# Designs tried in a protein design run: designed miniproteins, single chains, continued (2). Part 63

Each design is a single chain, and the fold is of that chain. pLDDT is the mean over its residues in the fold that is shown.

## One batch from the design tools (miniprotein)

Design m6170
Fold by ESMFold2-Fast:
Structure m6170 (fold): chain A 117 residues (1-117)
Amino acid sequence: SIEEKVEELLERLKAGDIEGAIKIIEEAAKDPNAFNEAMRLSVELLEQGNEELAATAMILAYGIEIINNPSKENYEYAKSVVEGLLRRAKEEGNEELVRILETGLKVLEELEKKYIE
């Protein structure tokens, strides 16, 4: 399920495991519904106050979009959103969310190199 993939991705992002995170996103990208479900889950988790899982679901959604609809515009948009969240997490002193988002940015950068460049 998308929920299980978000939980697995969260573990990889917390560990700084970029290669493991990419493999989870690549597997999720095979499902044509995964982007919409991950984006919906991100909103629901944010409304519940689960910032770590919400950020992870959003990184999953943007990673899927980079794989399935590779464009510099999609990458730059995803990067700008994640960077905005990272800035806020740093201002709030949420060290764990900072780690997740910093690793997430590196994951999106590696996906850009693999699928766009």
Scores: mean pLDDT 89

Design m6171
Fold by ESMFold2-Fast:
Formats: structure tokens, C-alpha cells, sequence
Structure m6171 (fold): chain A 88 residues (1-88)
């Protein structure tokens, strides 16, 4: 499935609104003792992105995966959409 940049921005916004203050809370990555921000787990679930074996690579892998599933957004645009919600 391919997403438009507007659909990506709306989904990112909805997930941040759903999680609220918990969006940036460090949570254990599946199968690891390492923690990543909850938002990246939820974005991976929503966009159907497989998490890398190294949890430290998860934020970058998730943002790249979303961009690859977009028909009109690149990595920097997806990253900026996430950063705009973090700054709120």
C-alpha cells in the first residue's frame, strides 16, 4: 500500500494525539532489553514496518520505511512531520 504525504502527516498526527505525553516515553523494543521512544513502535505498527534487530537503528529505519511507502514524500519530509509533532 502506498500513502500520500498528507495521509502520512495525518496518521503521524493521530498517533501523537493518541499517545500524548507518552509518545516520547522510552519502552523496551520487542525481543530486546534496549529502549526506543514509543512513537517509533506505533509508527512501525501503523505503517507495517519491520523493526531492525538493533533497536538503536529503529527510529531511522521507521522514518525510511514510511518514506519508501510514500508516493510523494522523501525521508526529510517524513522526519520533519514527526519533529513538528514532537515540538508541540
Amino acid sequence: MKYTYEEIKEKIKEIFEELGEKALEPVKAPGSDEKIPLIFLKLAEEFGIELPEDPSHAPLAVLKGIAEKSEDANFEEVRKAVEEEIEK
Scores: mean pLDDT 79

Design m6172
Fold by ESMFold2-Fast:
Structure m6172 (fold): chain A 90 residues (1-90)
Amino acid sequence: SELKELIIEKLELLLDSSKLVLEKNIELTDEEMQGLFDTLEEIAELLEKVDEEAAKKLKEAIEEMKSLSSLETMKLVVETAEEILDKLKK
């Protein structure tokens, strides 16, 4: 579906950006972290329409991220995005 393809593109962009942040050891500001959470929530809402289990997994990861450092959050974003992408591409 076109929606599934859009979600894959959004997750791939997020994955690439998150890997770059980790590679360069960039510490995100509180505003940048909020922007990340807003983006993840938008992806989770879209994902509910195509894969409810993947949406739940992403939402649970977002809640875990709220107690983590910015770098730990980025690592969890990479891990979660890769797992969801693997599931969606099969």
Scores: mean pLDDT 86

Design m6173
Fold by ESMFold2-Fast:
Structure m6173 (fold): chain A 91 residues (1-91)
Amino acid sequence: LSVAGEGHPDGRVTVTVTLTNGSPDRHIAELVSVTTGERRAAEIRDGETRTFTFQMPKAMPETFQVRLYRIEDGVISLVGDGPTVTVDTVA
């Protein structure tokens, strides 16, 4: 699981999550803003990339925590916390 973040001059933040685990299972990638508690989630499979877009307050670094869930037999279970990414707004 890799994560990358990019801040934009218009206050938009994009966070890109890529899953590469060799697993045939369905997964869900969730991003949690450490500052606001805002959450966004998307289904993701091995080799896939998902991009999330947030509108953030001006000139403030924002930290996101990635969480990975597995879907088996219709049940969603937490795999674990993934990496964090901090997105700096342009100084």
Scores: mean pLDDT 76

Design m6174
Fold by ESMFold2-Fast:
Structure m6174 (fold): chain A 76 residues (1-76)
Amino acid sequence: EETEKEIERMVERVAQLLAPHLSPELVAAFAEKLREDMLKYDKEGKIGKAVGLILQGVALTHLSPEEARAAAERLV
């Protein structure tokens, strides 16, 4: 359960960073995708892939709103 709590904290942080740039629906979809992938990769021992998704989420905040939306939609 400790790992799930840590994943939830990271997902919440990424969602907060994306909230000003994306629609609430897209933020929620991306957060859910990130949560699922992090839990999956944790079970498989591939946490580096989950970190990659967090970095992609941060990168979205540096794109135009249109580009950020298209990239986030592709990731979910």
Scores: mean pLDDT 70

Design m6175
Fold by ESMFold2-Fast:
Structure m6175 (fold): chain A 73 residues (1-73)
Amino acid sequence: FDEELEKALAKAKEEVEKNPNDRKLVEEKTLELIALALGIPLEVLRELQEENPLEGIRELLREEEERVEELER
């Protein structure tokens, strides 16, 4: 889980650095990372995106990160 997410994040960072002005690329890579973090297929995440804003999904991911942080403490 964590290793795969870190690897995906590194690849996304490289692609964004190569095309820093491509906001669409950043959004697409963010969506892929969220799908990996939540453990759901990208297709399912895209369907959820149609029902709920990507902003809502990002907030859920943030809450999950905070929860994990609390458990580590």
Scores: mean pLDDT 64

Design m6176
Fold by ESMFold2-Fast:
Structure m6176 (fold): chain A 59 residues (1-59)
Amino acid sequence: VPEEVARADAERYLEDLKKIVETLKEGKFDEAQKLADKVGISIEDAEKAYKRMEEALKR
């Protein structure tokens, strides 16, 4: 798989995770749960995955 394609998929997934985490920060737990369910991930796993990906992209 070309690096550009892998990066685009990772960015799309990161955006989904970011949306879940930001919704949680707003106190909208029900909306965050619905978003997590659509992605097929738990809220806890989404938050952990987002932190790991954010660290990997952090300079």
Scores: mean pLDDT 73

Design m6177
Fold by ESMFold2-Fast:
Structure m6177 (fold): chain A 121 residues (1-121)
Amino acid sequence: LELEAQRYEELARQSLARTREEVKRLLKEAAELAKKSEKKQEILELLKRTLEAVDKAVESSIGDALAYLNQAIDLLDQGAELAKEDPETYEKLKEARTTLSDGLGTVSQLYSKYESLVRKL
């Protein structure tokens, strides 16, 4: 049971790390596209805060990581609203949002299994 709990924690950590790397790549691409936007300063600040939230998710407990991933999704939704008149930036932010949502789903499922095993200890 302890070894299985550790395995699910490791899988959740690996999923968080992969999500962070992919989101960081997408945020860099979105930042380049946003250079042509009238809302450039506001969008870049939201992208910075999104990356900070994702970094905190990787550095935190798995339970706290879920809250930080939700914060990152909310920040990307705000960024997409600001970019709605710039289709390329909007689509890139939606792609990053989908990546975070998928990562949240995976980590949530792994954490649920981890928590179930820990409760049997």
Scores: mean pLDDT 85

Design m6178
Fold by ESMFold2-Fast:
Structure m6178 (fold): chain A 109 residues (1-109)
Amino acid sequence: MVTFSEEEARELARALRKAAEAGVKNGPQAAIDTLRQEAERFKAEGRTRLASRLYGIADALELIRNGLFDTPDGPRKLDAKAFGEVLRKESDLPDEVIEALERLIEAVN
């Protein structure tokens, strides 16, 4: 995994929270569109690392929304809390980013 600075982690978490709020209010596509808009903004600001991460998250959420994550027991919705618990144990991501990702996954389910 790529290490984030505290500033980059805060900016990533802010963008993820904004996307989650858009998704709760206006549906899953609004969450994905908001992530892509924030990615374009970071790209325009020269923050290519943040932009690339947000594009990757948007693409992953679109796959989840389209039910392309099959389990051995058949297609299931991603459990946001279980996913967040795995990330807390197995990743270097700050809790702020993990909590924002959990909210975002809930918004696109």
Scores: mean pLDDT 72

Design m6179
Fold by ESMFold2-Fast:
Structure m6179 (fold): chain A 66 residues (1-66)
Amino acid sequence: SKTDAAYNAIAKMIASGTIKPGQIVKQSALAAKLNVSQATVSNALNKLVKKGYLKKVPGIGYKVLI
């Protein structure tokens, strides 16, 4: 699915150090970078939150935990 593709792309960016622990990632910025809808990225980011890789920070974005 598009969500799984976005999930894998974001997970690889974290694993490679392109996105670092403690960094804030924004749904809109990732949607633009990956050329997918904001809804697709939102679904992928929520899956990463459930896995413990990210923490949602209201009004700011998502903080990288790993």
Scores: mean pLDDT 85

Design m6180
Fold by ESMFold2-Fast:
Structure m6180 (fold): chain A 75 residues (1-75)
Amino acid sequence: SLLERLEEVRRKAAELAEKLELAKGAADSLLSLERLEQTILSIEEAFPYLEKEDPEIAEKIKDEAEKARELLKEI
């Protein structure tokens, strides 16, 4: 069902947000930067689905993705 799909997306988005924080802390190589970029893209792709059913989690994840984007601009 749609609700089960959204619950899975929420769980996956939370895991991606956690990985995003780890990637920011471990950026000692080009591979770390590439993984961070891929994580941000994955979060951005999931955002429209999250926003419709759980705007609180969606906003938290959006904020973390924007912070990561800003960090990448400073590197």
Scores: mean pLDDT 64

Design m6181
Fold by ESMFold2-Fast:
Structure m6181 (fold): chain A 61 residues (1-61)
Amino acid sequence: GGLEAGLRGGEEGRRAGEAGDAAKASQLGKTGSMEAYRAGDLEGQRLAEELTVLGLIAGGL
């Protein structure tokens, strides 16, 4: 579902961001956010975005 897609993309984006791979983090987060958006899941979309941003900050961005 949309929540699961958003959470998965966000967590993968977060891990990539924490590892310093900003491009991969953004791509994974966007994929999860888009899948959540298409499913009509606002919480999944927000989770994908917020987790990705947290990973990027933790990675030094």
Scores: mean pLDDT 83

Design m6182
Fold by ESMFold2-Fast:
Structure m6182 (fold): chain A 90 residues (1-90)
Amino acid sequence: SDVTLELLELMAEALDKIVNSTPEQRDETLRFIDEVGRRVGELLGSEEAGQSLRDHLLGLMDQIYRDPSVREKVRETARELREEAERLRA
């Protein structure tokens, strides 16, 4: 499904931006999270789904701030999502 592929790619990109975000890039990363939530809401036809995803991504960013060791687990999740997207294209 084109929708499933785009969702996987958006999620992987969001996770990559969150884990690689420097303090100087925080505002840029927050704007990107807002955009991802909006796009997901549009793809699914559900503002609730988009808002829920945005809130989860913001919570993840806060969790990494409190415990930087979480960053490595998020990188692994982003990799797995990207690999799944590649499988769906093939």
Scores: mean pLDDT 84

Design m6183
Fold by ESMFold2-Fast:
Structure m6183 (fold): chain A 59 residues (1-59)
Amino acid sequence: MGAQSAALLYMAQISDPSVDVDQVVKAIREAAERSGETQKGEEYVQKTRDYYQQNQQKR
């Protein structure tokens, strides 16, 4: 539940070139903390960094 919300956040924000990755990572961690799913939150943080590096705004 909370981890899915964090995943949706990273996908939406990575699609928006006006938002930097640090803001996305912070939002994911806050969502994971609120839902008590910090371990899954860290997985989505890692996916965010990896996906942003591959599909950064250079698209």
Scores: mean pLDDT 65

Design m6184
Fold by ESMFold2-Fast:
Structure m6184 (fold): chain A 94 residues (1-94)
Amino acid sequence: MSLEERLFALFDRDGDGRLSAAELRALAREVYGVELSDAQVAALIAESDKDGDGTIDLEEFHVLLEALAKLLDVPESERFDFYMRLYDYAYEHE
């Protein structure tokens, strides 16, 4: 299973193959220690959600992670560390 698939499965708490706004907030809080506002969550979903259903599927997850990195003002030089935090979280939760 890929990193993205493993991480997605950890936050897909209802098991529907999609991430909700609540699950996105949990990801930001648990991985990065950041509490996202309603406006920030809505902006991330709007940028990543290509079908307009208000949720993020696995294919949209890559766009979401990049949008989150931009929202958190992560410079290109720190993108590796940003993704390594996701890796560490995913593999700590077996």
Scores: mean pLDDT 74

Design m6185
Fold by ESMFold2-Fast:
Structure m6185 (fold): chain A 72 residues (1-72)
Amino acid sequence: QLTDEQKAEMQRRVSMFDKDGNGEIDFPEFVGVVTAMTSTTDAGQAAIRMFDVDGNGTIDFPEFVYLSTFVS
């Protein structure tokens, strides 16, 4: 489970990269955030691919939150 602090941190990062305010971030920006949080590029990319099941290169906020739980 994510702590309130981790949820707040993720919300801030999503807001920073979600410039359109639609609750989605593009694949490259999401990879950058996950890599910074996990300190590993390969693990972050593998986890993202599991959650981006439709392969459209966008991740919504709930998927981003679940990714953090899986990679940690």
Scores: mean pLDDT 57

Design m6186
Fold by ESMFold2-Fast:
Structure m6186 (fold): chain A 85 residues (1-85)
Amino acid sequence: SMSPEVLAKLQEVFTPKAPELEAIRATQGDEAMVARLAEILTETFGLPDLVERMREELLRLLRDPDDREAAAKLQELLAEIDKEA
């Protein structure tokens, strides 16, 4: 499970960015939205290699929402960010 501190930081960073991410998705599509999401995560945690791996798995999950392997890898990568933060 994520630490309460990391979860609070994610909520603080992403809550004001939600309208921006929704607008990007609506106008430019899922891949552009995921690229912006990865940029925000990199700025927040400073873990660009880990975030790029997360971006790849998130794109895979967006193409197939039932992809359990992609979902499991995303959970693992989020746990790694939690440990590093």
Scores: mean pLDDT 76

Design m6187
Fold by ESMFold2-Fast:
Structure m6187 (fold): chain A 93 residues (1-93)
Amino acid sequence: SAREDMERVLEIARKKLSNEKVLKIWEEILRRAVAIYEAHPDDEEAVAKELKSLLPLLIKLLEEMRKEAIKNGDKERAKLLDEEIERLKEEMK
């Protein structure tokens, strides 16, 4: 689900926050996600639909983290980020 996808991405971001650009994107995602949940407290379907609008930002967050992993020579981290990016792209279909 979009909620579960968001939670996984935010967990990855929290563990891998290493630069200002990643932090700023993460904060924007968190702000928008909170607003969506507050607007639809009793409507899981509405929340899921609105959270899908955040998928491009979640992908952008992971792509910036992937660039940093590649720059630092961390191939395992880059691979994990690639796998999550592809999972989110499938969710957009």
Scores: mean pLDDT 76

Design m6188
Fold by ESMFold2-Fast:
Structure m6188 (fold): chain A 90 residues (1-90)
Amino acid sequence: REEDYERRLEELFARYVEKYGLTPEQEAVFREMWEDVRKAKTKEELEAIYEKYKDKMPRFAEILYTNAYVALKLREIGDEIDKEIEERRK
């Protein structure tokens, strides 16, 4: 369900806000960055997001960029493994 996925993402966002003690101003900037990262599909898009936010929230921009980049790379590796398995199976 899309609603369940969105709810879990909102819970994760709220946990980051709580864990790092973000102010309302910091939370607003972090929300913008969070939404931009969610829409990013390439390393180049993630780098552009990092450049956009590094001056506003450098620590969180680096954390989100690093985690999103790792997730993107893991997805690419998974897709490549799936293709190799499919080719070997016919």
Scores: mean pLDDT 72

Design m6189
Fold by ESMFold2-Fast:
Structure m6189 (fold): chain A 68 residues (1-68)
Amino acid sequence: SLQEEIQKIVDEVEKEGLPLFGNNPNVSDEAVERLIEAMRKAGFSDEEIEHAKELGKRLQELIEQLKK
């Protein structure tokens, strides 16, 4: 189910300590860039940042599908 897929993504994010991207449609490109810089300063790797972006995109798509 969509709920199970969403939960799996959430569990994976929590397990890895990654922030989710793309769950707020009003976030500007500038705000996303600042968040990426903050993650780099906090010691996240480019690979972890990219993984967080992909999980965020997938979660956003599943949420949209759940709505309609």
Scores: mean pLDDT 61

Design m6190
Fold by ESMFold2-Fast:
Structure m6190 (fold): chain A 85 residues (1-85)
Amino acid sequence: SAAKREEAARRVADALREAMIAAGVAEEDARAVAEAMRRAWLGEPISPELEAKAREVGEKLSEETAERILEAMREAFLAAVRELR
């Protein structure tokens, strides 16, 4: 259902945001990347400003930080698949 897709996208976006903040990314920047990812996941329009901000923040991430973020997102997605029926 649409509600289950929206909840899964939200949980993955929250995991991304929290992992970025834990890695030292500013909360505003982490929120921008998480919102861009959530919108992309749901096929929602992303403003050019939000896309540019998310890209700028993403380009500054170390490979190690990016890998940890991806793992956090993967775990959140798998948990959502198990819990959202």
Scores: mean pLDDT 85

Design m6191
Fold by ESMFold2-Fast:
Structure m6191 (fold): chain A 79 residues (1-79)
Amino acid sequence: LLQQALDLAQQSLKYLEQGNVEQARQLAAEAIRLAARATLPPEYLPLADAYADEVRQHFSPEEVRQLAQRIAQQAQQQL
């Protein structure tokens, strides 16, 4: 899960560099869902899933970049 979250976060950053913001949002949203499942207690997963939905629908390119970088950094530290 954590390795998959890292891979998705890195892919999100690549799609942002290519100007594909919609794909980047979807990848960042899935990365947060997988990172949450790897690191959070089960009772917090609904909150993480709600946050992932917000990322997918409403995050700006800058917000997606900051989130994807943060997920990649945190996942790297735990692997």
Scores: mean pLDDT 81

Design m6192
Fold by ESMFold2-Fast:
Structure m6192 (fold): chain A 81 residues (1-81)
Amino acid sequence: ALEVPAGVPAGIATVARWAVDELRRAAEEGKLSPEEIRAAAERILANIRAEADTLYPELPESVREALLAAVRAEVERIIAA
């Protein structure tokens, strides 16, 4: 499960959790290659970044980077499974 870092607003945390959960389900179906999972993850990361920048422009860079790192770590766990 995605472990959301401290300081992440609830709205963006919800978006991140739903996106990662959907990616995990698609990967569990065995229909995606590791390359396709990584490509989908980069789209998810871009969407999370855009939403955070739009709704929370003053969010500290450290919190934003921690969230993106947590999403990437969960994606690698999905690929490794």
Scores: mean pLDDT 82

Design m6193
Fold by ESMFold2-Fast:
Structure m6193 (fold): chain A 100 residues (1-100)
Amino acid sequence: GINTWASVNGKLVPKDKTITATEGDTVYLNCKVNSSDSTVEWFKNGTKLTASDRFKFTKGPNNIYSLQINNVKKEDSGDYKCKVTNSKGSESHTYKLEVE
């Protein structure tokens, strides 16, 4: 299984709510996986994301994978998905981000 959560400027977002951010904020979308053999892919509105200056992919301790969005802009609003694949199959979670 996977555990997912989000933060805006270091503040945790309530679970299963739309993530609301203001332009210029830093958003973290976090995905904790139970298996070290997992591969994590990020998508925005169904399109696979590639790392860039504003979109950074990180792998932290305890198998926590994150998408960091720096200096968010209104066009960053949308549905973000983490897809986790390992020897047992694939699981995904979708986050909804709204930038004001």
Scores: mean pLDDT 83

Design m6194
Fold by ESMFold2-Fast:
Structure m6194 (fold): chain A 68 residues (1-68)
Amino acid sequence: MSKLEEYVKELSEIVKNSEENKLSAEEQKKLIDELREKWLKENEDDPELQAAIETYTRVALHEIDLKA
């Protein structure tokens, strides 16, 4: 599995678990931001992966705002 596929899987699990536990939009965004920061720090030598992480994170945060 690629690193990007692993990130997308973890991002999807956070969204799914947040919906199942009825977390607020603010709590969901906090968990997503924590995941993003961790992955960006661990992959600071891979600018292409960092750009993809930022893109998928931005989409997920936007979808949460639309549901809030």
Scores: mean pLDDT 81

Design m6195
Fold by ESMFold2-Fast:
Structure m6195 (fold): chain A 69 residues (1-69)
Amino acid sequence: SALIERAIELLKSLEDVVPKRALDGALEALRNGDLVAGAVGLHDLSHLAPEEVRPELLELQRELVAAAT
């Protein structure tokens, strides 16, 4: 899925910027195709990530929720 690939690419760019446990959890959910758990992880990471990245995380979170429904 192009959406999952985009989300994983963004999360890889946040390595060493956000807490490893939160990042690894979101990546694992996305790699397993769990769009709902992936969306929750992106939303949680939006509160931990730099302000500049938050809108992109929240937009991908919304797209994952739409794809899961």
Scores: mean pLDDT 85

Design m6196
Fold by ESMFold2-Fast:
Structure m6196 (fold): chain A 97 residues (1-97)
Amino acid sequence: SSVDQQRRQQRQRRSNRDGAISSLSSADTYISQARSMYDSGSASTSDMLSLVDTAISRARQGRDYASRDPQNRDQLIQQADNRIRDADGLRDDVIRS
């Protein structure tokens, strides 16, 4: 029925929004850890790149979830794209160091 379809769509939307928020929060954690390690100068390049690459992966996952949530899509996609750019910039800084 249309009611069952709406309930399923609402559950999927909530799951997608929660997935986006969780993935972006995870990306923030990895970006912050990598930046802290970079600023301290005490970590290996490979350890920093591992954290940055994980952050990019999580931000992309968040973007994919966000694309499936029509109500919060534009804001969450922008937040994901900002995190991808931040992580890519940090990756370049780590490689050049």
Scores: mean pLDDT 85

Design m6197
Fold by ESMFold2-Fast:
Structure m6197 (fold): chain A 75 residues (1-75)
Amino acid sequence: SEAEKLLKEGLEAYKNGDRETAAQKFIEAGDVYLKNGDFEKAAEAYELAGIAARDNPELVSEAAKKYMEALKKAK
């Protein structure tokens, strides 16, 4: 799936030390899961994005906001 491809790309970027690209790919994966109604998987992807983006406050903020919205929908 599109989300699984984006998660794989994010993990590959993370392994290569490109944490900013990893965070962005994880956010994109979360967005795809959210669009498909997979709210728990969206939250997990956004959590990974926040971890990867640790040194980038803008990406951490974006990931945190999206994580909270996904959690509200995973009811």
Scores: mean pLDDT 85

Design m6198
Fold by ESMFold2-Fast:
Structure m6198 (fold): chain A 82 residues (1-82)
Amino acid sequence: GGQLSLEQALEINAAYLKRLFAPEEFAPEAKALVEAAGVDLSKPSIEVLGELLERAAAEEDPARKKELTILAIAVLVVADAE
């Protein structure tokens, strides 16, 4: 259901945003996710984030869409550690 799924997505996003306020605790996990996905860290982080979010928006598989969204959040955490 659209409304319940949106509320659940917001709760999950809120949990990940809390990790952004404690990047030291999430940074190793975020770095491992970024490295495992083969993200090109030579590009500006905002460009990589934009590409991942665009890909997530185009993805029809909910599981892959969720993985791409989590990866985008991981890129933000890694960028904030600069």
Scores: mean pLDDT 65

Design m6199
Fold by ESMFold2-Fast:
Structure m6199 (fold): chain A 99 residues (1-99)
Amino acid sequence: GEKHELLLRIIGLTIRAIGILLDIERLLEEARRRGDADVVARLEALLAEARRLYAELVALYREALRAETVAELQELLRRMEEIVRRLEEILREARALLA
């Protein structure tokens, strides 16, 4: 049903967010290997912002597990999609620093 489909989409967004965090952490490790202190500091700031957004996304995921209505799940999905979009922007900024 619709509720089950929304829950699967919410799970998918959570998995995507984890992947983005891991990618940013890998970029930070690469910057540390290159020894560019300015790039490292900027990537550390981006990773800190990404971790804050991920914490908000995890809180929304926990709310989704308790949600009883399709309308509640749709609103949570919308908010989680906005967070993932911002995480993707941060990942693009992080990649540009090493390009």
Scores: mean pLDDT 91

Design m6200
Fold by ESMFold2-Fast:
Structure m6200 (fold): chain A 81 residues (1-81)
Amino acid sequence: MEPSIEELKEEIERLIEEAREAIRAGDLDTAQRLLKEISEKAKKLSEKLKEEGKEGSPDYVALLNRQMEVAHEYLEALAAA
């Protein structure tokens, strides 16, 4: 079954938290894998949002900003290593 927009949002939020924990633990390989999963799910979310005409919604933009924040945290951790 295809996940709903809300299910994809919940999965992305969970993966973001898991990625942050991996970054804090210094497990950059796990963090990189999780960021790839986040990107794949975010792509599916973006496609569903475009189909529903909701790609510019403030709530969804906020989720994308959170994805960008964790990606930036990963890059900072990688640069500090």
Scores: mean pLDDT 79

Design m6201
Fold by ESMFold2-Fast:
Structure m6201 (fold): chain A 77 residues (1-77)
Amino acid sequence: PPDMPDSMSVDEAIAWLDGAIKWIQEATAQGRLPPEVGARSVAALQRVKDTLASQPPGTISREELRALLDAAGDEVE
């Protein structure tokens, strides 16, 4: 997956999530990742992306983005 910067704008975070989703989809298509794992990961990333897209413009830290990803992962288990 693409590297996560230490801090970024909300738009940059959304772009990073789009890249991560595409990477997971590609890895799943190549057989490097089980389809079930890929689908769950994409669902979690999409939830975080939707949350960020609903917020006003600003910055988000790597730690904040990680917390959102962890929470979204728990929601889609």
Scores: mean pLDDT 74

Design m6202
Fold by ESMFold2-Fast:
Structure m6202 (fold): chain A 80 residues (1-80)
Amino acid sequence: SAEERELLERLLAGAEKAVAAFQQQYSDDSEVQALVAEAQKLLDEARKALDAGDIATAQKHLEEAQLLLQEIEERAQQLA
């Protein structure tokens, strides 16, 4: 639906911004950078699916990326 697509676009943009922020803030932490790279790959796949009109696949990859963002946040809290 149009509503689902709009929500997914907003969530994807937010996740991309969060990944970029963690990449810059923890540039010297190899573990964070590895998780960032994996999240970026999933977000790229979600964006490609969204551009192709495959909402279900885009949502799945976004959910997988959000789980990695939670792991990055937990790691970041340990570094604070």
Scores: mean pLDDT 86

Design m6203
Fold by ESMFold2-Fast:
Structure m6203 (fold): chain A 68 residues (1-68)
Amino acid sequence: MSLSEAQREHLAALLVERGLSEEEARALADKIDSLLAQGRGKEAADLLVSHGLSAEEAERLIVSAITA
C-alpha cells in the first residue's frame, strides 16, 4: 500500500522535526512509500532507524502512516 501525498508530507514533516533537512526528509519519505508499496515494512523501519529514529518510533510511524 502506497502512502497518499498528505501522508508522505506528514512523514516528511516528522522527519524534519527529528533533525533531517527538508530535502533529506522528502527523499526518505519517498523511499519509505516505495518500500511499503512492495510490502517491505522491515526494510522501511530499518531505513528510518538508520536516519535517527529508534526502532519503536520507526514502527509507530509506519503503523500511523498505514492507518491514516
Scores: mean pLDDT 77

Design m6204
Fold by ESMFold2-Fast:
Structure m6204 (fold): chain A 69 residues (1-69)
Amino acid sequence: SIVDQVVGLMNKLLDELLELGVPFEEANDIVSLLGQRFRDLLERVSPPQALKELEEEIKKVLEQARKKA
């Protein structure tokens, strides 16, 4: 289901942020913010489109975290 895909993406993002040395509270705030943005997107676009937007935003977050590491 799309819920399982989103949960998997969020767990993977949290793990990668922690491995990059991001503090747990900051990493959790980032994941929570992206989760809320995904829910907001679901009110405006189809679930497949919302998932693509989430994946693109995750890539940007990880790229920025890698630059700080």
Scores: mean pLDDT 84

